# Designed miniproteins, single chains, part 72

Each design is a single chain, and the fold is of that chain. pLDDT is the mean over its residues in the fold that is shown.

## One batch from the design tools (miniprotein)

Design m2492
Fold by ESMFold2-Fast:
Formats: structure tokens, sequence, C-alpha cells
Structure m2492 (fold): chain A 76 residues (1-76)
């Protein structure tokens, strides 16, 4: 389900941002989570699921941001 994939992707991004930014992590995580949600809402359900899996596998915020850039291109 696309909504479930969006939730998983948003949660993964939030977690990565919180780990990277410490005390400002929750605020940065909120902004990045919203960006991920907006990007994924423009994807097909299949693309959203694959993107969510990529974010869950990301080992760093940098890797996750690269995946977001690719997803934005796919949504066009």
Amino acid sequence: MKEEAIERGSEAMRRLAEEAYGESGPHVGELMSRSVRETMSRLTPEQAEEFAERLERAKSLEEALEAVREAKEAAE
C-alpha cells in the first residue's frame, strides 16, 4: 500500500536525520520527513515501496539524500 510505504520511508529519513544532528535532529528530521512524504506522494505505489526499502537500507543521511534526489527525478 502506497501510504504504508510513505510512512516507512518518512520514518527511516527521520531516524537518519536524528542520528546525524543530535539535539536539532528532531527538527531537521521533521523537515526531511515532509520532503520525503511529498516526493513519495508523486510516485507510483511500486516506486514508493522500492524507495522506502532504499531508505530503510541507507546507512547514512548522505546515502538517503541521494535516494531522494533519484526519486524526485523519477516523479517527473
Scores: mean pLDDT 78

Design m2493
Fold by ESMFold2-Fast:
Structure m2493 (fold): chain A 88 residues (1-88)
Amino acid sequence: SLEEKLKEYDERALENVKRMLELPPEEVEEIRKLGEEAIENVEKAREYGEEILSSDPEEKERGREQLEGLIEKIRQLEEEKVAAGEAL
């Protein structure tokens, strides 16, 4: 169920936070920077999503194209991280 999947995600998030607490301060700062980029990408996705929900067809199309571009960029960055074997 959706609730079971959300619980598993929450448990993994708590595990990741616990691991981060064991890292040196300089490594925590690098993770914070990566987190800021992730937050910026989420904010952009939300903005483009709001454009897609617009009643204006031109605004909808623009938002869709921008969101597709952002998704593709995120996908490429994730593929590069997996290929590098780095989780951070």
Scores: mean pLDDT 62

Design m2494
Fold by ESMFold2-Fast:
Structure m2494 (fold): chain A 93 residues (1-93)
Amino acid sequence: MLTSLNSDQTLAAGTTTVTTRLKAETLESAQVVWQITRDGKRVAPQRITLSPVSNGEMEFTAEMGALQPGDVVTSYGIDASGEVHKLATFTVL
């Protein structure tokens, strides 16, 4: 099972990277998907980087173009069964 270690957060306009930390029993089977929404439309991140931290924890960093006020960034974890879990929402001021 995936557990988000991030609460929902506020980001400053011009932010270029967003990081989510999660814990999973089987990190090798975990995937993270990032969704950026502008005016209700999906925008894709430029790159995703995975970094092990400790004790079954992993950081996922998404590189984005400069975020704009009103952008909403949501991270989702996909577990080994393919089920999608909402992890965290970041609202841009």
Scores: mean pLDDT 69

Design m2495
Fold by ESMFold2-Fast:
Formats: sequence, structure tokens, C-alpha cells
Structure m2495 (fold): chain A 90 residues (1-90)
Amino acid sequence: KKRIINLKAESLNEKELLIRWSIDGWEGKILKFKVILEGEDGEKKEIELPGGIGSAILKDLEKGKEYEITVEAISEDGEVKSEPIKIKIE
């Protein structure tokens, strides 16, 4: 079964977050990833990334705010979303 696994987030500084993920059960080409970032106040950002990567740096984040992060893989055979993770910016 196609899935996104091992989604993790690490604070780099007070405004930037490193996210990393892996794919499992994929034998075809992933066209792109979409990172969905939602703040605790309901503000939402979406970032499109090439299908050949497994990490991204999220910028312009607000110190002390909690974010929910989901990664979506988009291929010719359909779309798969990760389970969401939550992280607080320190």
C-alpha cells in the first residue's frame, strides 16, 4: 500500500522548521509533494515541491505558535496524504 511514513519536524531556529519524510509502497514516479502547514489559529499555507525530494525547510514561522503539518504525494495513479504531526516553534 502506498503511504508517506516517518514524517518528522525539527526546529532550526525561531522562524524555520526542517521537515523530513519517507515514502513506502511506491514503485512509480511521484510528480510532486505538497506540504500543508496549518497554524493553531486556522491560518493555512501550502507549498509545492518536486517529487524527487524528501525534506523541506519551512520559513517565516511565528515563535511560540503551534503548527499542524501534513505532506501529500501526487502521482499519475492518485494522491496519498501522511498522518498529520504537530510542532510548537520555540
Scores: mean pLDDT 79

Design m2496
Fold by ESMFold2-Fast:
Structure m2496 (fold): chain A 86 residues (1-86)
Amino acid sequence: MEELKKNYEEGIESLEADLAEARKLLEESEDEEVHRQLLEGLERALPGLDKLIEELEKKGFLELAERAKKLKKEIEALIEEIRKKL
């Protein structure tokens, strides 16, 4: 169980790093194609993140579930920012 919790923590950390990189790319690039690719990637990630939140809550990893929910909210906010630039 502890090893599984650590794997979820590492997964969330990886997703947080990916979000930070996506945010940086949006700031550094004015390329509409790059923005479209970021939008598609972020939208594709949302169903997986919903499943992750459900799994975390089911397993009682409530702190990780809240962290994943915060990440989802940040991804949704970034999606809206990208849509405004397209």
Scores: mean pLDDT 83

Design m2497
Fold by ESMFold2-Fast:
Structure m2497 (fold): chain A 60 residues (1-60)
Amino acid sequence: DVKKKKEEILKKYLKENKDKLNEKSLVATVAYLLEEGYDVSFFTEEEIEKAKKLLEEALK
């Protein structure tokens, strides 16, 4: 499954490098992952909440 392998690669990369992203890029990345239905459990609840708010505003 190409989607599952892509998700695994992205998850590994983000776990190793998320601290190097600025807040805007991090929140946008989490928003993208949420929209695609990918696992975001390795992010903080605050980061996930900010991403959900970003998606809500974008859909208005």
Scores: mean pLDDT 77

Design m2498
Fold by ESMFold2-Fast:
Formats: sequence, C-alpha cells, structure tokens
Structure m2498 (fold): chain A 97 residues (1-97)
Amino acid sequence: MSDAISDGFLAAIELDRLKREGKLHEVSEEEKKEWEEKIELGQRAIDLMAAAFNAEKGNDEEAKKLLKQAKFNISIEELKNIKDEKGLDELFEKALK
C-alpha cells in the first residue's frame, strides 16, 4: 500500500509539473497512461485506508462509500477484521487480483 500511494503521489507531481511547463503534449500516450494508472492505484490505496479508519470508528456508511470509490470487492466485515498495517497490506494485495 505505501509503495502504491508513494508511486501515485510522485506520478501526480510529475504530471502536474509537465502541465505547468506546457510539456504534457511532448509525453507519449503510453507514459501518460502509466502515470494515470499509478495515480488511480494510489488513490484506491488511500480510499481503502480511509475506509478501514471509518469502519474502525463505526462509520459504516462512509466506509462502504470509500470501498465503492476504491473499486474493491471487500465487505465491511472483512475490513473490520484487520488488526494491523500488515493485514491491511495483505487485503489490498488480494483485492488487486
């Protein structure tokens, strides 16, 4: 998860820099697609972390909304069974398959 979030953040910074410099048109569509995919994966990881936090607090409706935004087929009960960061990383990895 941390790597996906970091990769997405760095890709977002790079894409924003190219837009500010007017150089976005100089980048291949394949490179742009790769950055957009890294940004999306990073956002999905953030949404899953936010869902886990809300589920722990008993905010089930917000947790369900965040799981839907993350596009994971994860139940709120599975999310509530996570005890530590390692368990959340393992759930993220399994959900990507």
Scores: mean pLDDT 79

Design m2499
Fold by ESMFold2-Fast:
Structure m2499 (fold): chain A 85 residues (1-85)
Amino acid sequence: MLDEERKAKVEALGAEARAAGLSAVLYEDEEGHFEGRTDPAKDLVVSYRAENVLTNEGKLIKRFEAEAGTTAEEVEARVAEAIAE
């Protein structure tokens, strides 16, 4: 499931998003896909299983598909792009 290195990167990414005034929480499931956890009121929605990256308002920022081999650095880059928009 989540290994310790990926957990640490996801937590660091979440901290960076919060420092930028957004909330983002990411998880990697048993298949190695990254998924976003949402607070319906304010979180940035991020899903890496053929889903959208959305603002907390539900506006589409980016649509992409992630495969089991998607790296934590690719996830970080995609969230940074979403925050920058």
Scores: mean pLDDT 45

Design m2500
Fold by ESMFold2-Fast:
Structure m2500 (fold): chain A 77 residues (1-77)
Amino acid sequence: MPSLEEQIRELGAEIGELLTQLTPEQQQEVVEETQKKLDEIAKEAKENNWSREEYAEKVIEVLKETKERIKELIKEQ
């Protein structure tokens, strides 16, 4: 069973591949939106003393949402 870290790495690789199918403008928008969400999660994790597992699960959720967002943008082309 892949670790949470392996899941994050795999999702990151999938997202990177999907991003190559977007325009530079769409890539920038997706990257900025994702970074904002990740920054919010990092802040909440520190303020609420989240476990490493809870933090990783929230990161995975954001990465999954990002992957689906990229797929929708590809469909619009």
Scores: mean pLDDT 83

Design m2501
Fold by ESMFold2-Fast:
Structure m2501 (fold): chain A 85 residues (1-85)
Amino acid sequence: SLEDLIRQLAAALKAGDREAARRYLDQAIDEIENMSDSDPLKQAIMEKVNAFLKENGLPKTKTDIMIATQQVLNDEALEIIKKEE
């Protein structure tokens, strides 16, 4: 699930494991792309991604979308970490 992938991303980031973080990020992006456009979670994530791009003046390239998605997923991962502490 997307939640499981975000948890694994959080663990990888906390450990400083860039390769694991990259794998989980890629899997989370694939999961989001395969989710229905009517899914409330997908809509919420995409709203946050678009807000990040707009606020930072970034064009909607694949690279910039990936950077924005990484930031959004990092924020979601931090919320999970806070619940464990």
Scores: mean pLDDT 79

Design m2502
Fold by ESMFold2-Fast:
Structure m2502 (fold): chain A 81 residues (1-81)
Amino acid sequence: MSMEERIERAAAELLSPSRAVVGAAVRSLVEMYPEHEETVLRALRRVFPLLSPERQALVRELLARSPDAAIGARLLAALDA
């Protein structure tokens, strides 16, 4: 599987009814972000508007609590642009 396919898969998993799957997907996107910034941002921006308000809030919370605070903040800023 290509890195682009892995990123698109992780972004699609944000639509999962499982909070655990969403949490794993957010961690994968944060991990892949430093080397694949544009691909992660495009995938996230495409999927994020399709999420319910409750899922959008969960994704924002998980990004805010990211172990890499700088990456989490950059991804949060991109969702508000």
Scores: mean pLDDT 82

Design m2503
Fold by ESMFold2-Fast:
Structure m2503 (fold): chain A 87 residues (1-87)
Amino acid sequence: ADANVDAALEALRAANPDMPAEELEAERLVAEAAKNAKGDFATFELAGYRAMVLSAEARLAAAKSPLEVEAVRAAIARARAALAAAA
């Protein structure tokens, strides 16, 4: 239910007060997709890709090495390609 999702996100924000707004919104999209998918993995997977694109800047900022930066950029590129293919 929406109240349960909102409560879970508030708890997540309270436990992680330094979490960027983009990461919190990404978690919301994943939770809503899981609730609405009813076993539809394609819908859940697309929501995960949207969450990855939304949190792209925060993920890049959190990367500690060139290898991590390259991995994050590759993941974002794959997510964007999957979303474009689904559109």
Scores: mean pLDDT 64

Design m2504
Fold by ESMFold2-Fast:
Structure m2504 (fold): chain A 68 residues (1-68)
Amino acid sequence: SALERERGLVLALTRHAIRELEAETDRAKREQAFASLAAWLEEVAARHPELRELVEAQLARLRDVLAA
């Protein structure tokens, strides 16, 4: 289903973004990468309210990595 595909994309793209954020040393690039993914995640949650809890969990995880 479209919902299952979107759930998979949320998890896969978040995992990929965490690895990239951990490797990136430029603060501005890190913040831009986070902002871009966060905007997409919010759009996913708006289109699929069933994924809101998953999106919030991934956003929290990304914020923790960005703050480290």
Scores: mean pLDDT 87

Design m2505
Fold by ESMFold2-Fast:
Structure m2505 (fold): chain A 92 residues (1-92)
Amino acid sequence: MSKEEFLEKVIEELEELLKNVENYSTEELIRTYYLLQGLLKLANDPSLDPQALQAEMQAKIAAAKLSKEELIEKLKETLKKLKEELEKLKKE
């Protein structure tokens, strides 16, 4: 799978999640948000240690005290950023 194909799939999955967001728990949304933040960080700086980044994201998931409303807003912003990264890849 290319990086472009991977991002396109992630965007599609996040759009589908947001369409059905009322059916997801706060914990599921927290997990999704921080996993996507880790992905965006790696996309912008591939020199980052993936294991250290994964540990950081897991710690943030465990410590997170975000409302469902805040998570929905953050996920929508993340979707916008993912689409911007995909457009950059398509333009080379």
Scores: mean pLDDT 78

Design m2506
Fold by ESMFold2-Fast:
Structure m2506 (fold): chain A 80 residues (1-80)
Amino acid sequence: MKEELQKKIEEIIGKLGELDKLAQEKGVPGLERQEIQLKVVEMMDQMIQAVKDGDFQKAEKLYEETLEFLEKKKEELEKK
């Protein structure tokens, strides 16, 4: 479980980095990029807290929601 959480966090951070690079290439304003980063950090913090609370079902849901958010933002940027 602890190792699985770490891998999930690393995956999210990697995808966020790819998204931020794409956003910079598309000329997305710094404030908008910061809002995306803050939202992802908030979702990761909630996922970590759910694991600490023993709520693994909530942690799984938050992980899936975070990946879905990142994928949707990537698709939006690729259309520009």
Scores: mean pLDDT 81

Design m2507
Fold by ESMFold2-Fast:
Structure m2507 (fold): chain A 71 residues (1-71)
Amino acid sequence: MKSFEELVREAHRLIEELAAALSDDTPPELLQRFFEVVLEYQRLVDSPNPDIGKLREVIEELRRLLEEARA
C-alpha cells in the first residue's frame, strides 16, 4: 500500500508524462478528461483531509488517459 506522499508523487509524475504526450493531434475529448482529472487532483491535495481512495481513482484515470494518448 502506497503512502499519501507516494500517491501524490505518482499522480504528479503521471500528470507530467501525460502533459508531455499531448499534442495538437490529441482528441478534444481526451484533453477535456485530462483537465477534469487535474482539477480533481488539485482539489484533493488542497483539502485539509484528502480522500486517499479518491486520489487512487485519479491515479487510475491518469494511467488510462496516458495509455490512450500514447495509442
Scores: mean pLDDT 80

Design m2508
Fold by ESMFold2-Fast:
Structure m2508 (fold): chain A 97 residues (1-97)
Amino acid sequence: MEEKAERVRERLLKAAVEEATERARELSRDWSEELRERVVEEAVRLAEAFVRLEVERAVRNGKLDELEENAEEVGRELGRIAAELAVAIVETDAAAK
């Protein structure tokens, strides 16, 4: 069970980090280089956290097989959400200064 969870986690993580990076760069394309780097870093951090929580949830609820079948799609959606949240966090931080 642990080996399967790790394999599924790696597949979700790859898809999530790739999508989070690409979407964060697109959403911040007109921003300064410094802010773009911050958004990408935050998006990757959130994507990693979301993947860990999703795998833990799937294991707890006996849904690991379902997650494995849709790993790349779920990973991409988690990455998309991570990028959008990262943009909101960085925009809020910048506005507070």
Scores: mean pLDDT 85

Design m2509
Fold by ESMFold2-Fast:
Structure m2509 (fold): chain A 117 residues (1-117)
Amino acid sequence: MLQVPELPADLSSLSELELLDLLLAAVEAFRAQSTDPELQALLDELAAKVEEARALIEDPSASKEEKLKKVQEVQNLVAAATRLALAGATSAEERAAVRRWTALLMTLLHEIETKIR
């Protein structure tokens, strides 16, 4: 059963990098619990895209537009991983856990996007 960590009560106090670290931790936790090679490959791609977003956010020469585009690419991979994970889920409890994981990641990504804008 996928275990999803709880978010801190006040995400607005966290930096973009701290939010990305929480996002990466949630991706790695799902990766460690998955036995589906296709889902593992998508989660590895998602982790790599989060690292690209981190590098871009740390770059003072990068535009807000470039940073937002990278966040959108991460959102697209979260959606892809969610669709595959839901297709592979065998119980209502597993589907609920995947939906909680997705909600967690999308909440973190929304806060990151808000801080960049």
Scores: mean pLDDT 84

Design m2510
Fold by ESMFold2-Fast:
Structure m2510 (fold): chain A 65 residues (1-65)
Amino acid sequence: HMEEKKKEIRDKALKEILENTSLPIALAYGTLLVKEVDSAKTLEEAEKIAKRIVDEAKYNDRLLS
């Protein structure tokens, strides 16, 4: 089911954010991740969105370090 697969994509991306970024960045990008992945029309789009947000979170966390 699409909802279950979206949840898996979201949970995997959220875990990666939590393990690789500071709490303020994780909270901001975690919230954005849930919203944008839920808005995706396809699983391929959801995966692209999740990867983009994870990459942005990691980039911004490194920039603020």
Scores: mean pLDDT 82

Design m2511
Fold by ESMFold2-Fast:
Structure m2511 (fold): chain A 74 residues (1-74)
Amino acid sequence: MEAEEHLKEAIRYLEKAIELLKKYGKITPEIEELIKKADEHVKKAAELGAEKVPELALEVQRKIQELAELLAKS
């Protein structure tokens, strides 16, 4: 799997985690698993040269920031 594919998968997991966190207003085991899977994909993308797709890397950073802000409000 290419770095771009890993970043796209990370975005999908982060978006689902954000959606569920907004819906439930608290961390659940499902949300924790989604965050873990997103983190694993981000780490794999970094190993494969995520710097070559800066637009996707920036999108991942934006989703992580949104998730962090939601966690701070819960």
Scores: mean pLDDT 81

Design m2512
Fold by ESMFold2-Fast:
Structure m2512 (fold): chain A 89 residues (1-89)
Amino acid sequence: MEEKALEALELLLEAAENQDEELIDKLLEKLHELNVPADRTSVKALVALIAGDLEKALEYLSTLFELSEEIKEDIERRAAELKALLAER
């Protein structure tokens, strides 16, 4: 279990760095071996979040949770407001 968990973590970090879809498939396979209920979209969302690609992450999360356009726009607006506040210090 521990060895497979470490392999999954390494694949996750490598996929986030390279955004390689083949690594996402390998990660999904390792997660299933660990009895983690995950699909390709959830893994893509996690990889995008770790890579800091908020646009892709939001796109995959909207698919996973069937987010309405209104909720997506609200999240994007709040993220923009937070960035503005951080810029003002």
Scores: mean pLDDT 68

Design m2513
Fold by ESMFold2-Fast:
Structure m2513 (fold): chain A 93 residues (1-93)
Amino acid sequence: MKSTLILTGLTKEDAERLAKVAKSLGADVEIIEGDEVTLIITNLTQGQSVAVAEAARGSGATGYAISDGKKTKLDDLTPGYVEGDEELNALLG
C-alpha cells in the first residue's frame, strides 16, 4: 500500500530539498552520502511517489519506486518527462 522511492544522482542540496518535501507529505526519509547521494523515501502513497519522482527527475535524478513488491523505473513513473529526447517523445506521442 505504501510506496518506496530510491533516488540517486542528486546533489546534496537537491536531496535535502526533496527530503523536506517528502517529510511534509508524512513520509520517512534517509539520505546516504557517499561518492553519490542516495535518497530513500518510504511511507508515500502511490500518487505522492509519482509527484516526488517528477521533482527528482527535474533535478537530474535516476532511480526507481517499489510498490506492492513491484519495481518501477522513474522513467516509467513519469513517462511525459524525457531528458534529451523531448523532440522524439513529442513526435511519438
Scores: mean pLDDT 72

Design m2514
Fold by ESMFold2-Fast:
Structure m2514 (fold): chain A 65 residues (1-65)
Amino acid sequence: GQGNKRLGDIFELLASAPNGVLSGKALAERLEVSRSTVVSYLKQLEEIAPFQVVRENGGYRLQVK
């Protein structure tokens, strides 16, 4: 399905974000999915990518391991 494309989309949004942080609401609105779906995609991204997802300033950031 759309899983791999959406994981790429969420990675690109976080990588291009001002100060590298985006809120769950902003990610949900940009991806046109629910906030719970954003959380699911972030967990999937951590499982398959050399990144960890950290919470910062009320949002999410990607950090290289």
Scores: mean pLDDT 77

Design m2515
Fold by ESMFold2-Fast:
Structure m2515 (fold): chain A 69 residues (1-69)
Amino acid sequence: SLVDSALQYLKEGELAYKAGNYQDAYSKFSKAKELLQKAISETSGDLKAKAQALLEVAELYLKSLTGHV
């Protein structure tokens, strides 16, 4: 699903971030954000709420990366 794919990108982005690979981290979190925005538009109820919560996580990481990419 879009949410499962986004979760994988969030995990990869976090690993890249911890390794200091900020450009790769930014790319992964940006892909997660895109997938989560699509999930929010395609779903309702609990899945939409989960996608919104995960989107906030992705955006928080992207904000922390501004200035490193």
Scores: mean pLDDT 85

Design m2516
Fold by ESMFold2-Fast:
Parts: C-alpha cells; structure tokens; sequence
Structure m2516 (fold): chain A 63 residues (1-63)
C-alpha cells in the first residue's frame, strides 16, 4: 500500500515536470524520480512474492 502510493506520487510528479519546458535541472530531477520509481517497482514485486508465496509456488510448479 505505502510503496504503491509512493510509486503513484513519483509518476505524477514526473508527468507534471514533463509538461513544463525542459531545463537541465528538470531533466536531472526527472531522471532521479524515474530511478526511484524503478526501485519502488522492484520492491513492490519482491513484496508481492513474499506476501503471496502460495500463488508464486503454484505458478513455478506449473512451469
């Protein structure tokens, strides 16, 4: 829940910045936010695996 909210906030800020004229400072900020969003997405994926091990086990067992 918290990580999903954080990802939504990061994506919203990136979208907002992209609507404004690009400056070097804004480009750097977008890269920073994009990197943080990617890390949050990885954390969310890991958390879902840990939170639903039964579903993950069923999928792996079918492969």
Amino acid sequence: AELEARLAELNAEIARLKQEPFTPEKVDRIIELGTEAALVEIQLALDRIVSNPEEVKKEVEKL
Scores: mean pLDDT 74

Design m2517
Fold by ESMFold2-Fast:
Structure m2517 (fold): chain A 90 residues (1-90)
Amino acid sequence: SMAAVSDEEAAAVRALVDEVAEERREELKERIREELEKGENKTVIGFRVGAEIAAETIERLGEAASPGQEAEAVLVGLQKGFELVDEVES
């Protein structure tokens, strides 16, 4: 199995992903809109945006982050990227 996280660690990572996404919300929404207007694939856009959110979250967790915290940041960050694409299309 991939490294496990405690419920507390998972909640902290999710809160940090939400913080990163909210701080960048208008910038990311503008970029998503521009990429959709160019005819870029929705899944590719969601993946790129989600990967950026995940990377920023991992950077904020720092060098002491566990592999499980990093894995959670990737999973939740990618989910957030797809959610933002859906919000722009709504």
Scores: mean pLDDT 85

Design m2518
Fold by ESMFold2-Fast:
Structure m2518 (fold): chain A 90 residues (1-90)
Amino acid sequence: SEAEKAAEEGKKDVEYASEVDERGGDASSLSGAAIRAVGGGLDAGLSAKKEGNEELKKKGAELVKKAAEESKGEFGKRAGEGAAKAAEAA
């Protein structure tokens, strides 16, 4: 399903950001924004899929936009894309 594919992509983006941090990267703020974007988008997308709630789908998209605005780097962009796909897959 599209929601499952979006969730898997979002998870990989979060793992990527976490691995960079683990290897001594100093990207805590960007990683935090990326995790928030993925988590919120996935929750919104999956809930919208289950309930057919368009408001939750819009919430996921808004979270992705905010994460992209707050985080200005590779991690934020990749996680934001994953969350956007999760919200759209709902």
Scores: mean pLDDT 54

Design m2519
Fold by ESMFold2-Fast:
Structure m2519 (fold): chain A 60 residues (1-60)
Amino acid sequence: SMDLREQILQETKEMLRLMGDQVDALLANRDDPEKQAAIEAEYEAQVAELRKRIAELEAQ
């Protein structure tokens, strides 16, 4: 439905925002590999949750 498509697009936009935030955080911590690893792990966890929601919407 149109509502489902719009929700998928909004979740996709959120993933793009998270990607930008991750890049900014990595740049701010370029000399700290442990913090970079933590930032990457947090980003991957958030993206996985968004992908799960998109998959559930697509399954409808």
Scores: mean pLDDT 81

Design m2520
Fold by ESMFold2-Fast:
Parts: structure tokens; sequence; C-alpha cells
Structure m2520 (fold): chain A 74 residues (1-74)
């Protein structure tokens, strides 16, 4: 399977979380874009918890959903 390792999932999740938090605090983004960014941050935080619990499949699913929301912001 073309799956990511726990280390790769943590790195990807950290990148999405950092980007989403910057977007939420940025006055250049609309309220709708900020709401999507908050959802990305929530999904990414849940993905990090899943990695910590050893549930790499769940972490991948949560990060895939976060990616779909990021595509809606951009």
Amino acid sequence: MGGLSAEELRTLAQDYLDAARVMVGNPGFSPEQKQLAQQVAQLTSQALQAVDQGDLERAQQLLAEAQRLVDQIE
C-alpha cells in the first residue's frame, strides 16, 4: 500500500496544522476561509492523536479530509 509512515504523517500533519493556524489569524482571509482553516486544524489535531495511538490508517484518512478542505480554501 502507498501509505505514509508515522514520522511522515506527523510531519505532514504539523505542516497542515501550522498553515491552518496562520490562515485563521490572517486578516487577509475571509470568515468562510477561516472557518475552513479551523476545520483543517481540528482534523489535523485528530490525525496527530491517531498517530500517537498507533492508528496510522485513521491518521491518513483524517489528513486526506484536511487536504480536501485546503483545496477549497485555495
Scores: mean pLDDT 79

Design m2521
Fold by ESMFold2-Fast:
Structure m2521 (fold): chain A 70 residues (1-70)
Amino acid sequence: SDELLERFREVLSTMFSEEETDFLVGLFQKSSLDGQIEMLRGIAHEAEQRGDKETKKRAEELRKELEEEK
């Protein structure tokens, strides 16, 4: 959904450039549900490495919502 893509973009925008964010949002949109879950896991890991606890939390929350959609 457009809302899901907007939420994913918001999570990315704190760590990535606009160009990188656009690329990742496009990749997320073309990915399977399992692929989207794996991308969010990677984003949460990157946020943790950067010390961005808030972005990690948002990525984990979105990942959990997608896992419940299965």
Scores: mean pLDDT 84

Design m2522
Fold by ESMFold2-Fast:
Structure m2522 (fold): chain A 90 residues (1-90)
Amino acid sequence: MKEEKVLEVLRAEAEREGISEEEFEALLKEAEEILAAEELDEATRKKREENFEFLVELAWKYREKKVTKKDIAEELNKKVPTESLEAFLK
């Protein structure tokens, strides 16, 4: 999926939770910093692009503190396997 389409989906989820556009954009910046902090090979970049989707969603949901880790994992389980989420949440 194109990154722009992923961001549109995450934005719609954020609006459903009552998170403003500015807050969502700020959290996207945090996720981008995580990605930019590492030097990645091509194969690793593909995996990071997949992880970017759930990193963004985790960032804005934890910021709001409206949901539990379980709620986040269930929502992100659409994009990434539970195994990857479990490793990230530890």
Scores: mean pLDDT 54

Design m2523
Fold by ESMFold2-Fast:
Structure m2523 (fold): chain A 95 residues (1-95)
Amino acid sequence: EELEQAKRIIGEAGRKRAAGVPLTDEEIDKVAEAYLTLFDAATEPEKRLSDLEFEKNELRRQLEAMRAAGLPEQDIRFLEALLKKVEEKINELKK
């Protein structure tokens, strides 16, 4: 159910972007949370911390590249929201 909800949220956001409709900050946060739900479903618990650390480093690299390339502000905001959620999850698992 939660996995299907995550897929629907991502799909709806994708359809809005294809139609040229801007996403709100709340919608961007929901999409970021949906991606983490899919990540949790795809990863083994004992590898989750190391997998999240890898994802954090990749997101930072992508965010730097997107900013340098002058890509749309909404795409940059999405990666920033996703990075924040990944960092929060890492902090929870470390404590």
Scores: mean pLDDT 77

Design m2524
Fold by ESMFold2-Fast:
Structure m2524 (fold): chain A 70 residues (1-70)
Amino acid sequence: VSKKELIKQILEELDKLKPASPEEEVAVINSALTEIGEESVQVSKENLLEELMKLPKDKLEKLLEVLKEM
């Protein structure tokens, strides 16, 4: 699975959680990043895609699993 495909799946899992606002979506993703040990990655609504592209593939796979468990 490519990084692009993993990011697509991460965005699909975020959409499934139906966040009430962009701020809630950011809170969910930041919580999941903290769970996988990437607490220093502070995501905002403006840089979400950019920050996800910076993560290595194995971290993206862990992030996807955390979001699926939410």
Scores: mean pLDDT 74

Design m2525
Fold by ESMFold2-Fast:
Structure m2525 (fold): chain A 80 residues (1-80)
Amino acid sequence: DRMEELLSRLSERLRPLGEGAVLITKWAEREKDQKHIDSLYTGYKVVFARMRRRAQTEEELRILDELEKIGEERFEKAKS
């Protein structure tokens, strides 16, 4: 899983939040109810906002950008 590979590069400080975002994304892929997918997406955005506020380096921000892009693409596929 590409998101899990990116998590291994994330700092220990951000990794638990990143793991939460990956789990929310995987849950959305298994979900059939569009309203539940929308609720999961809201939680996903909150987790990324928290990680971005805690990021201290440009490398952390680049990893978060890649993680968020992959998650966004997977959410769009889940909605389809």
Scores: mean pLDDT 84

Design m2526
Fold by ESMFold2-Fast:
Structure m2526 (fold): chain A 105 residues (1-105)
Amino acid sequence: SLLKQGEELRRQGIKLYNEGKLDEAVKKFSQAIDLYSQVDSDEGRFGLGVSLINRSRALLDQGKIDEARALLEQARATAETVSDDIDRALLTMGISVNELALEKA
């Protein structure tokens, strides 16, 4: 399924990010975003939001501030479409943490 493939790509992206392989991590998160965007479900929208947040963080760590900011705006719009209150709150928290990091840059 696209959802499971998106989850696997996101996990690969996180592993690469933790290894400091930022370009490769950004690529994996971009691939996960593409797959999750095709899943018309609450789980797909949550996965999309998380992947947008993860890609934004990797871009921020690369110093790509404007690209990271644009991605967080997309993550905010995505979070508003998530029906589950806990999942939406988790996305909002992740976005806020990255926005605070952007204000420091």
Scores: mean pLDDT 90

